# Designs tried in a protein design run: designed miniproteins, single chains, continued (2). Part 99

Each design is a single chain, and the fold is of that chain. pLDDT is the mean over its residues in the fold that is shown.

## One batch from the design tools (miniprotein)

Design m7425
Fold by ESMFold2-Fast:
Structure m7425 (fold): chain A 92 residues (1-92)
Amino acid sequence: SLIEELREKAKEYLEKGDRWKAVLLVSAIAFLELGIMTEEEAKELYEAIDNDDVEKITEFLRKMAEKVASLTPEQRDKLRELELKYMRELLK
């Protein structure tokens, strides 16, 4: 699945010391699972991360922040729960 592919990619970044890239991919996985990011958007984001496309990454960070701002408190709590879940799995 795309989520498994993104998890493996995040693991690779963590092993290389690119912690911020790993964290950003974990957020993308959580957004994808919550249904607030499409598979196409997730693929575009990880390609931008892999290519060090700073302009595209910055655009995605802005869009992700806008999505979070539009969420209910319950949805924000679920997003945080998913991010912590995937981050814990990554650190094992």
Scores: mean pLDDT 86

Design m7426
Fold by ESMFold2-Fast:
Structure m7426 (fold): chain A 70 residues (1-70)
Amino acid sequence: KSEELRKRIEEAKQKMEEAIKNNDVKGLLQAIMELGRIATEARRLGDEELYKEAISLAKEGVKKYNELKS
């Protein structure tokens, strides 16, 4: 249910922040992919708020990924 997805978003966000701090490009990409999976599940459950939050975080992660590759 949505409560479990909310917990997964928090875990993915934490992993994303940790990967950014450690310049871990692979870890950052994995966190972005997990946020994409969470977004898909949130949309399937009709939780538009969680979907939007997961997509927003994934987009932020992609921007950071591009900065690290530059």
Scores: mean pLDDT 83

Design m7427
Fold by ESMFold2-Fast:
Structure m7427 (fold): chain A 56 residues (1-56)
Amino acid sequence: SLEFDVPDLGSAEAARLHWLEQAVAAGVLDREQAQVVVDSLVDPEAAARGRALLAS
């Protein structure tokens, strides 16, 4: 497709969550630091997914 979606806040936070999951899995980011990132999320769906990630 030649159509490009402009990143919005929700898309940016989804990308941040993907990076967070990778960083936590790799041991680069401590759980306490990951919690701060999750707490900074303003999108309710992104925040819920972040909390689920930390619970895993």
Scores: mean pLDDT 71

Design m7428
Fold by ESMFold2-Fast:
Structure m7428 (fold): chain A 67 residues (1-67)
Amino acid sequence: MVEEIINLFNQLLKQIEKKLGKSLPQSVVNKLFRNIVDNVVTNLGLNISDEEKNKLKQQLDDIINSL
């Protein structure tokens, strides 16, 4: 579970950084990671389904678009 969340986050970060042509500030990365962990562990449960993964990706996109 934790490794799956980390892999998903890293994949999304790489996609975002590639699209932006630069690395995100560490403070933003840390905030996004914490938000993902808190949402998955607390609100989505211990096993992440494909639907839950898609919701997590949408939440990350919403955060990035608000930056």
Scores: mean pLDDT 64

Design m7429
Fold by ESMFold2-Fast:
Structure m7429 (fold): chain A 95 residues (1-95)
Amino acid sequence: SSIGISGGIGGALGAIGGAVEGKLTGDDEAGKRGAILGGEAAREGALKGGSAEGGELGARGALAAGEVAKELGMEGGAEGGYEGAEIARKGAEEA
């Protein structure tokens, strides 16, 4: 598997993990931070791997995590997911 694709998957999992931690701790900011870090990891993976696919996968994962966080009433997690998705998408555009 390419580094870019692996970065996208890692970014998506990071965003989901952040959301879960935020919910368990009652700290909405933890979910937000996790989602943003996931997006950054996906962007870096896309750039290092030279693969727009990694960035796109990361963006989709972060966006999905943001939607889940919104459904759970975690506004910070939702904002982080949307921001992470934009970061990952920029990586895809640069790759």
Scores: mean pLDDT 64

Design m7430
Fold by ESMFold2-Fast:
Structure m7430 (fold): chain A 85 residues (1-85)
Amino acid sequence: GSAAVAGSIADSAASLASSVGSGNFTAAEQAGQTLLSVVSANGDAATAETVAQGLKEAAEDSTNPAAKALLEAIADAVSAVAASL
């Protein structure tokens, strides 16, 4: 992918992590939707799988059940996008 696409994925992931860390799950959900859009637009199944794996690891490391559930849901959605590519 281009540097711009890589930057968008990194920015969306950082926004998601920040929102989850601050307990702002509405902002985290929005960041997750942005991440899904960027991953889908990139059209690379390998990139999508890497993103999904990172989100699953973040969910596993989370001590907050709501944060864990949200990260798992976003990871599953990204995996579904990867499977559709």
Scores: mean pLDDT 76

Design m7431
Fold by ESMFold2-Fast:
Structure m7431 (fold): chain A 94 residues (1-94)
Amino acid sequence: SMEEKLKKVEEILKKSVVEIAEAAHRGDVERLKEIAVETIKEIGKILEISEEEIKKLVEEFVRVVDENRDAPPRELRDAAIAALYQIAQKMIEI
């Protein structure tokens, strides 16, 4: 069932990157954070990661977004999507 879990993670990420891109293009940083935090929690639940580890990964994501808060929409989008994929990869490797 690891292959099934990874397939679910991939589908969640694909959906989330579309929603994140839309929020970034609107300049809706808080909505972008909401989408990503929910995505990280959902993936963490599928991969059975501890709540403590999920919290740390959420904090990492939020830091990247805050560092890029005043960036143009395209740069905020690219930074947020890259951070989300990096965090997902870390969760898979746990």
Scores: mean pLDDT 87

Design m7432
Fold by ESMFold2-Fast:
Structure m7432 (fold): chain A 69 residues (1-69)
Amino acid sequence: EEVEELAFRDSIRLLGEGQGAANIKRVIDAAEANGEPGDPARFARYKALADEIIKELGKTEEEIPLIPR
């Protein structure tokens, strides 16, 4: 599973700096809502991972700085 987490992170970076992290969290959220087969704890882990990546990517790109209020 750790290998999958690493691949997941790598996919985020490969998909593009602006594309990735926010959409990933959304995809996982939708998957959980639809009852996709898998461990709910695993999805929670990936959501936490994506959330952290969103913060990192968003800050460096333009998440909050572009919209000050």
Scores: mean pLDDT 57

Design m7433
Fold by ESMFold2-Fast:
Structure m7433 (fold): chain A 100 residues (1-100)
Amino acid sequence: MISERIAALERETNALAGDLDLTDLSDPKAREARLEMLERFLRVVEEILEEARADPSTPEGLLKRAELLRRALRLALENGDGEAAVAEMLPEAEAAYEEL
């Protein structure tokens, strides 16, 4: 349940970050649309975190993945220029979890 939702959100965040090089961020409409998507993803991850914290059987690794994603999305929203940092951070974190 929660692991599938986290994995799906991680994939969508990676796709959004991957499209950054193809997006003209000097266009106010493109920048606004990207910020709206980041805000939506942040809302979803916060809902997942509330559910995960309410369930004592939630694996520690899954909770940490959700917290990492929330932190990355919040940083991108606060700075506006942090979308590239999300792209670099999330694939590395996902690879590390695969090695566990």
Scores: mean pLDDT 66

Design m7434
Fold by ESMFold2-Fast:
Structure m7434 (fold): chain A 74 residues (1-74)
Amino acid sequence: SEVERLSLELAEALEAGDEEKAIRLANEMLDRGFSVADIVAALAGKPQSGETSRFLAGLLAGVPVEEAVRAAIA
């Protein structure tokens, strides 16, 4: 599915430290009508890197998507 493809690419971008690509993919998911909760659900269903785990923690704490990406990679 589209959500599975985009969430896999997002997780890979986070692991690679590719901040610009991760922000672009997260915004693409939102623009396509997926909610923050949908992004969390899609990523939580996958094996998680430290970066993906930190990103999810940020989203669950209500941190804006772009800031959550930056915090996850730093």
Scores: mean pLDDT 82

Design m7435
Fold by ESMFold2-Fast:
Structure m7435 (fold): chain A 69 residues (1-69)
Amino acid sequence: YKKLLEEARRAIEKGDFEEASRYIAPLVRLNPDDEEVKELVREMLRKAGYSDKEIEAHIAALTELKPEV
């Protein structure tokens, strides 16, 4: 888990969003409500040129993947 977080962060830093998405996908499936995972998604989308409003909409969509709470 922690290694996937580190690899995703590295991919985002170098602008490799395809590689970052490969690491983020399993992280979202394992724990879609993880603040660290949400922050990685925010960083990736911000570097890809999305607005803060668009980023937060994506983050909101990710929380829909968790069981009803």
Scores: mean pLDDT 70

Design m7436
Fold by ESMFold2-Fast:
Structure m7436 (fold): chain A 83 residues (1-83)
Amino acid sequence: SWLEKLLEGLKEAREAAAKYGKEAGIKTLEKFIEEMREEGAPEEAITLAELLLKAAKDINNEAVQKEAAEKEAALEAFIKKQL
C-alpha cells in the first residue's frame, strides 16, 4: 500500500539525515515525493508526504510540527495494526 511505501520512504529519509545531515534527509524525501507523483500515488498520500517534508524544512513552525507528528503517529499505528 502507499501508506507502507510512505513509512518506508520516511525511514530512508531519516537514515540519510542521520548519516549525511538534515539536508540529505530533506533531499531524499523530496525525491520520494516526486516518485510518488510519477507513479500516480493517491492525493491524500502525497498531501501527507508534503506535510512531513514541510515539517522537516521548518522546524520552528509549531503548528506544522504538531500536525505532522500527529499524522505520522496515526500512520505508524495503522501500519502496526496490519502487521
Scores: mean pLDDT 78

Design m7437
Fold by ESMFold2-Fast:
Structure m7437 (fold): chain A 85 residues (1-85)
Amino acid sequence: AEAAQKRAEAAALRAQGDKYNELSKIHRENAEKNRKLAEEARKKGDVNTAKAYEMIAKSSEETAKRFDDLAAEYQARADALEGEL
């Protein structure tokens, strides 16, 4: 019973970590899209628009890193719980 409960709890933690990894991926894709928009703005000589897209891209990268850190935290908690089995 206890082993089955710990496995279920570890599985839930891993599932949440996987969700954070998917969110990190989405934010990285958004950062890449905004970097491309910044490059196109630079090609047109629109320096202010390019800087705005760069700022959005940086914010998206920072958000992605935060979700990576959360994913790692949840995976570590799952590993610790499974280590008790």
Scores: mean pLDDT 89

Design m7438
Fold by ESMFold2-Fast:
Structure m7438 (fold): chain A 86 residues (1-86)
Amino acid sequence: MSIIEKSVTNSMVRDMIEATKSYIKANPNTPVADQYAVMSKKAREASRASAENLQRLFKMSKKERDKVYEETFKQSDEAIKKVLAS
């Protein structure tokens, strides 16, 4: 990954951590599995949008875009799971 791709991924992971913590506080009686389903869907949508935006800005191939999407979603999903396990 380039420095720019890594920076965008790190920023999005941080935003997903904050969003997940806020969601837990707002929905304390919601089962963890349901909280995960909501946050995982948001992470998937955000990761796709971010990867598509980077593809347009840097004229990336579809393969390069898909790799950025996969890595960004993986890191965001792991961050969400870690917050929910706390």
Scores: mean pLDDT 82

Design m7439
Fold by ESMFold2-Fast:
Structure m7439 (fold): chain A 87 residues (1-87)
Amino acid sequence: LEEAARAAGSVGSSSFGTMRSTMLRGIRDGIEEAKKNNDKEELQTALEQLQYLLREFQYHASQGEKGAEEAVRALQKAIEEIKEYLK
């Protein structure tokens, strides 16, 4: 998820990347807290938020924005890690 936040910040065409990087770091901190507390509902909420952000970055990647494809890959990895944790 740290990788996803850094990749999001590298999407260079607007404040979009910076705003989403900040949002992803907040989600990361929430995930780490939820893992400490074994709070599967919080993890499920974070998963849904990450899936929404994945769709946004996939759209930006489809428009040819450099950095967006890297953000997509990092988000996909983070989503799969959370899904595995929730099993």
Scores: mean pLDDT 78

Design m7440
Fold by ESMFold2-Fast:
Structure m7440 (fold): chain A 68 residues (1-68)
Amino acid sequence: MSLEEIREEALRRVKEIYERYKAGELSEEEFDRELAALYHELAAQLPPAEFDEVAAEMSALLKKLLAE
């Protein structure tokens, strides 16, 4: 899988987790757990430099979504 494919999938999964939280399907603790699991999965899959890039984009997306 290319870095671009991993990045796009990670951003899509962040949106899905947020939408489930917004819909009341996830508690705050479950939301944090799901996000932590995704970051952990990516850290195991990607070299540190690529992980930092994807993690920064995920954090930026979350800030935008939470500001709504």
Scores: mean pLDDT 82

Design m7441
Fold by ESMFold2-Fast:
Parts: sequence; C-alpha cells; structure tokens
Structure m7441 (fold): chain A 67 residues (1-67)
Amino acid sequence: MVDEAEVYLALALIYYGIAKAQNVPLSPEVAKRAIELAQKAIELSTNPEDIAIAKEVIERFKKELEA
C-alpha cells in the first residue's frame, strides 16, 4: 500500500512539474487527472508529509480549473 501511494504521488508531482515548466494553465482534462492521482495518494498514504504535498497539488490544480 505505501509503495502504491508513493507511485500515485510521484505521478501527481510529474503533472505539477509539467504545469510549472509550461507556465500556462493546463487543460481541464490534465488538471482533473492530476487531482485524481493526488487524491488516490492521500487515500492510500499514512505519511503526513506526502498527504500535505498531495493536498498542495490538488489546491493548485483546482485553482486552474476555476480560472
């Protein structure tokens, strides 16, 4: 389970890194996918640091979807 949570967190962070590198809003589909991956990381993780990072990713992409 811990390894699975780490994989989902890593994927969410990759999407986040792409968004930052492009310096433009992501498409809604890509943003939703990143949020889903981060949410799964939170669901599966018991590590407070990983949960905090995943929540930050979700908040950032939610702002992109609401813009």
Scores: mean pLDDT 72

Design m7442
Fold by ESMFold2-Fast:
Structure m7442 (fold): chain A 69 residues (1-69)
Amino acid sequence: EELQRLRELVDEAEAYVKKVLSGGTEEDRKKAIELLNAVPLAPKVSETASDGEIYKAVEEARKRVEELE
């Protein structure tokens, strides 16, 4: 299902964002940005984005996916 794929992408992105916020590595941060940019409904996130911007982006992506329910 299309909606299920989008939720899986957002859930995976959120998991990496939580790692970043918990003192994760540079690789965790890159992966979070990569996954967020894979969500077609969300604005693109810059690789130079702050932790707060990455967190806001995952919230926006989740909101967009929930609007499809």
Scores: mean pLDDT 75

Design m7443
Fold by ESMFold2-Fast:
Structure m7443 (fold): chain A 66 residues (1-66)
Amino acid sequence: SELDRLTAEFNKLLSTLDPQKQIAVVDKITNEVTARVAEMKERGDLTPENIRRVVIDVLKAALKEK
């Protein structure tokens, strides 16, 4: 439910941006998630729950940016 809510808010945010800014925001989020997932993999900490937590954290951070 938290992930669903954050995804809905993120989609709403994206809809207010022009296509170039949408691409930039998506790329930034993808890079941040990928980096944190790679770090977890190196630690042997790569679980579905830890991946979900990372996605939630990154989305929350993105939604707090201006």
Scores: mean pLDDT 81

Design m7444
Fold by ESMFold2-Fast:
Structure m7444 (fold): chain A 66 residues (1-66)
Amino acid sequence: LQELGRQFREAVEAGDRAAAERVLARLEELAKQNPDDVNLLLFVAEGHRALGREELAAEWEARAAA
């Protein structure tokens, strides 16, 4: 998780949206496999917010709160 988070942050800081989207997609897949991992669900939500995807961020936050 920490390594994927670092890769996501670096991609966002570099303006590499495609790389950020690929890392976030891997985090989403991992979150779907581990739906009880609240920290992982919240990380996916934060990732979507960083990419300007407010509706998707809200959906993942709702999943974490359930």
Scores: mean pLDDT 80

Design m7445
Fold by ESMFold2-Fast:
Structure m7445 (fold): chain A 96 residues (1-96)
Amino acid sequence: ATSTAPGKAVVDGELRDVTGTAPVPLQAGSEITVTLDDGSVIKGTVTEVGPPGGSARAKATLKGRDVTIVVSTDEQGNITGVGVGDAALGRPVGAL
């Protein structure tokens, strides 16, 4: 099974709409797919998962740069929101 959620990405200082898709249950090593508003795709590998209803982080690369994907989850392990940001900035804008 998979879950999908809307989100935001900060790419080159621009805030963009995204849609994330992840397997259920979400666990370390899971692949998260994030589709940007221009149709480009970022694939990330989950590095850490918090408790049910918390958040998870994934490592990905966008245009040769390291980025971090942060997802919010519900108690069933579905994703509820997605944020993507430059890893050097530490915090994605619009993470839910």
Scores: mean pLDDT 75

Design m7446
Fold by ESMFold2-Fast:
Structure m7446 (fold): chain A 68 residues (1-68)
Amino acid sequence: QPSPVEQLIAEARELKREAERRGEEGLADALEQLITELQNLPKDPKERQQVIDEVQSQLDFLRRRLER
């Protein structure tokens, strides 16, 4: 079972591929930044969870934009 972090990375990669397919370079760059953030999470559990929650919210926003 993938961890929440692994799931978010997979979702971000999928959305990035869709953004690239649509020629949305700025959106693809934003998604790459989120992937990098998830790969470099802080070691403190509270800070780590806060970053995960923030990335989740950003991914939900970007996904809705791409699914139009």
Scores: mean pLDDT 82

Design m7447
Fold by ESMFold2-Fast:
Structure m7447 (fold): chain A 85 residues (1-85)
Amino acid sequence: SEAERIAERLRELEELLRASPEETEELRRRIEEWREANAAVIALAQADPELAERGREAEASGDEERAEEIREEAIERGARALAEA
């Protein structure tokens, strides 16, 4: 179902953020805000399976700079999704 797919995408993004503990609280707060925005959350969750996969790969490899860039990209995409919702 779409709800299950959205939940999976959000979980992938949350895992990316959790792998970067130094700034997780600010990033997690923004993800939670998007989660509660409904349409914005749906748009974000549907937007980019590639982004989620790249994020997991970066965290697994220990590439902190790449993981940071991906987290910032997720924030930007969420902000745009919120504006378009």
Scores: mean pLDDT 61

Design m7448
Fold by ESMFold2-Fast:
Structure m7448 (fold): chain A 110 residues (1-110)
Amino acid sequence: MEVTEKIIKMLREIEARLRAGDVEGALRKAEELREFAEKNGFKDVAKMAEVLVEELRGLLEEPDPEALEKLAEAVREAIKYIEKGDYKKAELYLSTEIGIMQLERAIRRV
C-alpha cells in the first residue's frame, strides 16, 4: 500500500535524525507523521507518532544521548512491524519501549 510506504519512509527519516542527534528535526517529522496518519485513517500509527512526539519534546528539554540511541532502535523495530502490516503491534511496541525508558530515568532520579 502506497500510504504504508510513506509511513515507513517517514519513520526511517525519524530514525536517521535521531542517530544524527537532530532531535528537533526528528520531532518535526514525527508531527508530520501523526498528521499524515490521522488524515489517512491509520489510528494506531497516529497514536504511535503522538507518543513519539511527547518523548521527543522531553528530550529537547533534557538531552540524553543514550535515550536517543535507544529510541532510534525502538523506531527501527516498530518499522519491522509496520512492514508486516501490524500497525497495532508497532504502536504497542514503541509505546512500551518509551514507557520503560521513562521509568528507568525516574528510577535514576531517586
Scores: mean pLDDT 85

Design m7449
Fold by ESMFold2-Fast:
Structure m7449 (fold): chain A 80 residues (1-80)
Amino acid sequence: MEKYREIIEKLVKEKAPEELIMGLNVAARYAEGIITEEQALEELKSLGFDEETARKIVEYAKKGDFDKTLELLKEALQAK
């Protein structure tokens, strides 16, 4: 949680896109076991991420790889 929180706070200060901040928050909550995989996928899709991208984000969040999770979120937003 701490690593995700620190990254989120930095992104907020840098005025990063809301979808990036919210997407990372979903990944963090899933990695911490607060929400289910199905809930994480639904929230990511509601933020505009496609199903394949949402599944990849969930996969890396499950592994605790916050850097890769952030990278995937950024790449997905650039592809829009």
Scores: mean pLDDT 78

Design m7450
Fold by ESMFold2-Fast:
Structure m7450 (fold): chain A 118 residues (1-118)
Amino acid sequence: MSPLQERLLELLLRLGDLAGELAAARDALEAGQPVDMARVQAVIDEMIRVLREIAELLEPVDPETAERLREIARELEGLRAKLPSLSRAEQLAALGEILRLVSEARELVAEFIEREAA
């Protein structure tokens, strides 16, 4: 495996862990359980950092995927900023959208790794 593939795999696994934390927070919120919104925002901030690092690594080899990851990161920033002012129902919808966008990003990165491993 190349050094690029190893780093991308590490970042992909990190995105998976963060998505798991966010999904657990969404489930707790849906169940009416208390959720630390500051922790949720910190998880999203880390997702944005990881997405931007992946985009920088991909820019010289796959600029179209890099640009899509930057678009996803910007969408996450907008959703993250709104979260504290949203109703519970709107927070659930926003967290669902973040999870959908992160899933798209993870699929794009996984496809790149698979193509390079062939």
Scores: mean pLDDT 89

Design m7451
Fold by ESMFold2-Fast:
Structure m7451 (fold): chain A 76 residues (1-76)
Amino acid sequence: MKAELQREMLELGARAAEAAIAGASAEEKAALAREQAELAERAEKLNVEPTEETVEEGRAIMERLRPAAEAKRAAL
C-alpha cells in the first residue's frame, strides 16, 4: 500500500513536470496539482516517507526533464 502510493506520487509528479515543460494550460496544471495534493494528504495520513529508491527515481526523472526545462526557460 504505502509503496504503491509513493510510486503513484512519483509518477504524478513526473506528469505534472512534463505538462509544465510542454506548456500545458493553467487548467490542466491545476487539475494535476489537485491530484498531487490529494495523494500528498493520503501519504501524510499513512506516514509515508521517501525511500532511497524513490529519491533516486525522482532524481533520474528530473535529469531527463532538465534539458527541456532549461530550453524553455532560455526561450523566455
Scores: mean pLDDT 71

Design m7452
Fold by ESMFold2-Fast:
Structure m7452 (fold): chain A 74 residues (1-74)
Amino acid sequence: AELAALLKERVAAAKPRPSTLDEISQAGAEVYRLLADVPGAADAALAASHTAMKVNASGEEIVRAGREALAAYR
């Protein structure tokens, strides 16, 4: 899905910062709520969370990436 690809790209570009699995999980849930009206929201949120874990992105960076991906998608 285009939205999932955009989200993954934006999260991967984030500066690495230490973050807990709980923080990443909560940020993923927030992105899911933010994108709830968009087809593929669940896939986009999951892909973003997995990418964030790999790059140690903070919860704030995940949410920022979600907002930027949504703006680019629309």
Scores: mean pLDDT 63

Design m7453
Fold by ESMFold2-Fast:
Structure m7453 (fold): chain A 72 residues (1-72)
Amino acid sequence: SEKEREAARLAMEGLGYAAQGDYDKAIELFQKAVEVASGEVREEAQRGLEAIKNKDLETAAAEVKRILDLVA
């Protein structure tokens, strides 16, 4: 749905900020992704958020890829 695509967009933007070292902005964007998402997209967004909090960009990128696959 549109909300799942919005969550995917927010998660991608958040990953971009984390890659630039802006973890505060990344956390904010992943939190928004969790808030708008539902079902499996929300579960992957929550895992992505935890990865960002741990500064685990590899896991965060993998979770964003899963979100993109779910909304495709």
Scores: mean pLDDT 87

Design m7454
Fold by ESMFold2-Fast:
Structure m7454 (fold): chain A 60 residues (1-60)
Amino acid sequence: MEEELRRTIREAIRRLRASPPYALDEAAVQALNRAAAELLKTKEPVEVAEIVAEIVAEVE
């Protein structure tokens, strides 16, 4: 479960970084928000923020 959520977050961040500034990928934003909400069911907000920050740092 967590590994799949991490993959969803990574894919969403990759799509957002590939999007031009004038055309926000709303589907990627929604996917990121849903994955974060699922993590928040079992983790503290600080832990979820750390997971997202780690993935952001690893995405080119």
Scores: mean pLDDT 76

Design m7455
Fold by ESMFold2-Fast:
Structure m7455 (fold): chain A 59 residues (1-59)
Amino acid sequence: SSAFLAEVLAAAEELVAAGRLREAAEILQNSAKFFESLGRHDDAATLRARAAEVEALAA
């Protein structure tokens, strides 16, 4: 659901703000796999894109 997607993104942003970049990327990747398993490919793509940005920030 859009509400669940928003909650995952919000939780990831709180982790990013706290400097917990690896954990932020992990929840985004795991959530993307979950959405993909439900056939929600656009939502999964959004989460994977954000995970890649967070991983780049950690490098």
Scores: mean pLDDT 87

Design m7456
Fold by ESMFold2-Fast:
Structure m7456 (fold): chain A 73 residues (1-73)
Amino acid sequence: MKEELHEELERLAETDPERALELAEELFKKGLVDERTVEALGKVIDNAPNPGLLLRGQRLLSEVLEKYPELLK
């Protein structure tokens, strides 16, 4: 379910940013993104342990916001 996937995403953003990013990528492919996805991607970017994950997170966030600009307040 969309809610269950976002709950998992929020947990992973704190504990495993790389897996959180992978889940966010899958949600984006499935069109299941919302404000929680944007918040979680922000946390992934902030918690990124290396430049590769940071850049990958920033790219995904940009793509999400380009396709769903309404997710920005």
Scores: mean pLDDT 80

Design m7457
Fold by ESMFold2-Fast:
Structure m7457 (fold): chain A 77 residues (1-77)
Amino acid sequence: TVTELQRAGEALERLTRDPDPAVAAAARELKRAILTSANPEAALRAVAGLILEADRAPTPEERLRLLQEALAVVRGL
């Protein structure tokens, strides 16, 4: 839904400012990959769930893992 895509975009923006530098870097890389894809909206939709899970994840290690998984999905499109 539009609401979920908006929430995912907001969550991704927060993750680019994460206190863990590896998480912040991974989030910026994911944001760049989405924006430079052939279909940015479809790319964001494909990984919206992973972004929202990363935003809720309690540890930097889990957030990083989810962002790396999302990045692999976008690069595979």
Scores: mean pLDDT 86

Design m7458
Fold by ESMFold2-Fast:
Structure m7458 (fold): chain A 65 residues (1-65)
Amino acid sequence: MSDEEKREAVLEAIREVAEAGGSAEQMAEAVRKVGEELGISEEGIKAAIDAIKKDPERVAGIAKL
């Protein structure tokens, strides 16, 4: 799986949680789960979670594109 495909899978997980009315904490949990399943580095998972914590609405908006 390419880095692009891994990124798209993470964005899809964020989108599903956001569309279900999930919280920023639930989006972070989904990112961690998908990231671990796809073998994304702990640093990469942490960076994605930090982005969600900084602006969850913006991240959800990007995921819906």
Scores: mean pLDDT 78

Design m7459
Fold by ESMFold2-Fast:
Structure m7459 (fold): chain A 66 residues (1-66)
Amino acid sequence: SDAERRAQRALDALEDWARRTLPPELHPQVEQLINQARQRIAAGEDPLLVIFQLSRQLQDLREQAE
């Protein structure tokens, strides 16, 4: 669907952002969160809601890194 395609682009953008922005020590946690988000979308959860929640989780990691 269009929402799934948009969510996939958002996942790719968030992964790119996180790997450039967050310290390497947090990359395993980022990878786990992104993999969980992909699994949730594959399981039929609302892709946009999953992306919204992932964005907040990644923002929380950024705040903890400072």
Scores: mean pLDDT 84

Design m7460
Fold by ESMFold2-Fast:
Structure m7460 (fold): chain A 65 residues (1-65)
Amino acid sequence: AKKDNFVKQLVVLIKPQPGKEEALRQALEDLLNASNEKVESVEDLLVKFQAQLSEISKKFAQPVD
């Protein structure tokens, strides 16, 4: 599905901590489903959900040493 492809791309971009990929994927799917907005591209998604994606990224991203 189109949404599944967007979620996969975002997981790669965010680079979650090992073992957090499924939790991140679920959070992203929940975000997309809750909004009920049509998302046409990853860039459109990033613009429309910038604040929410930033918070999700902070929770799941690997710490920068």
Scores: mean pLDDT 72

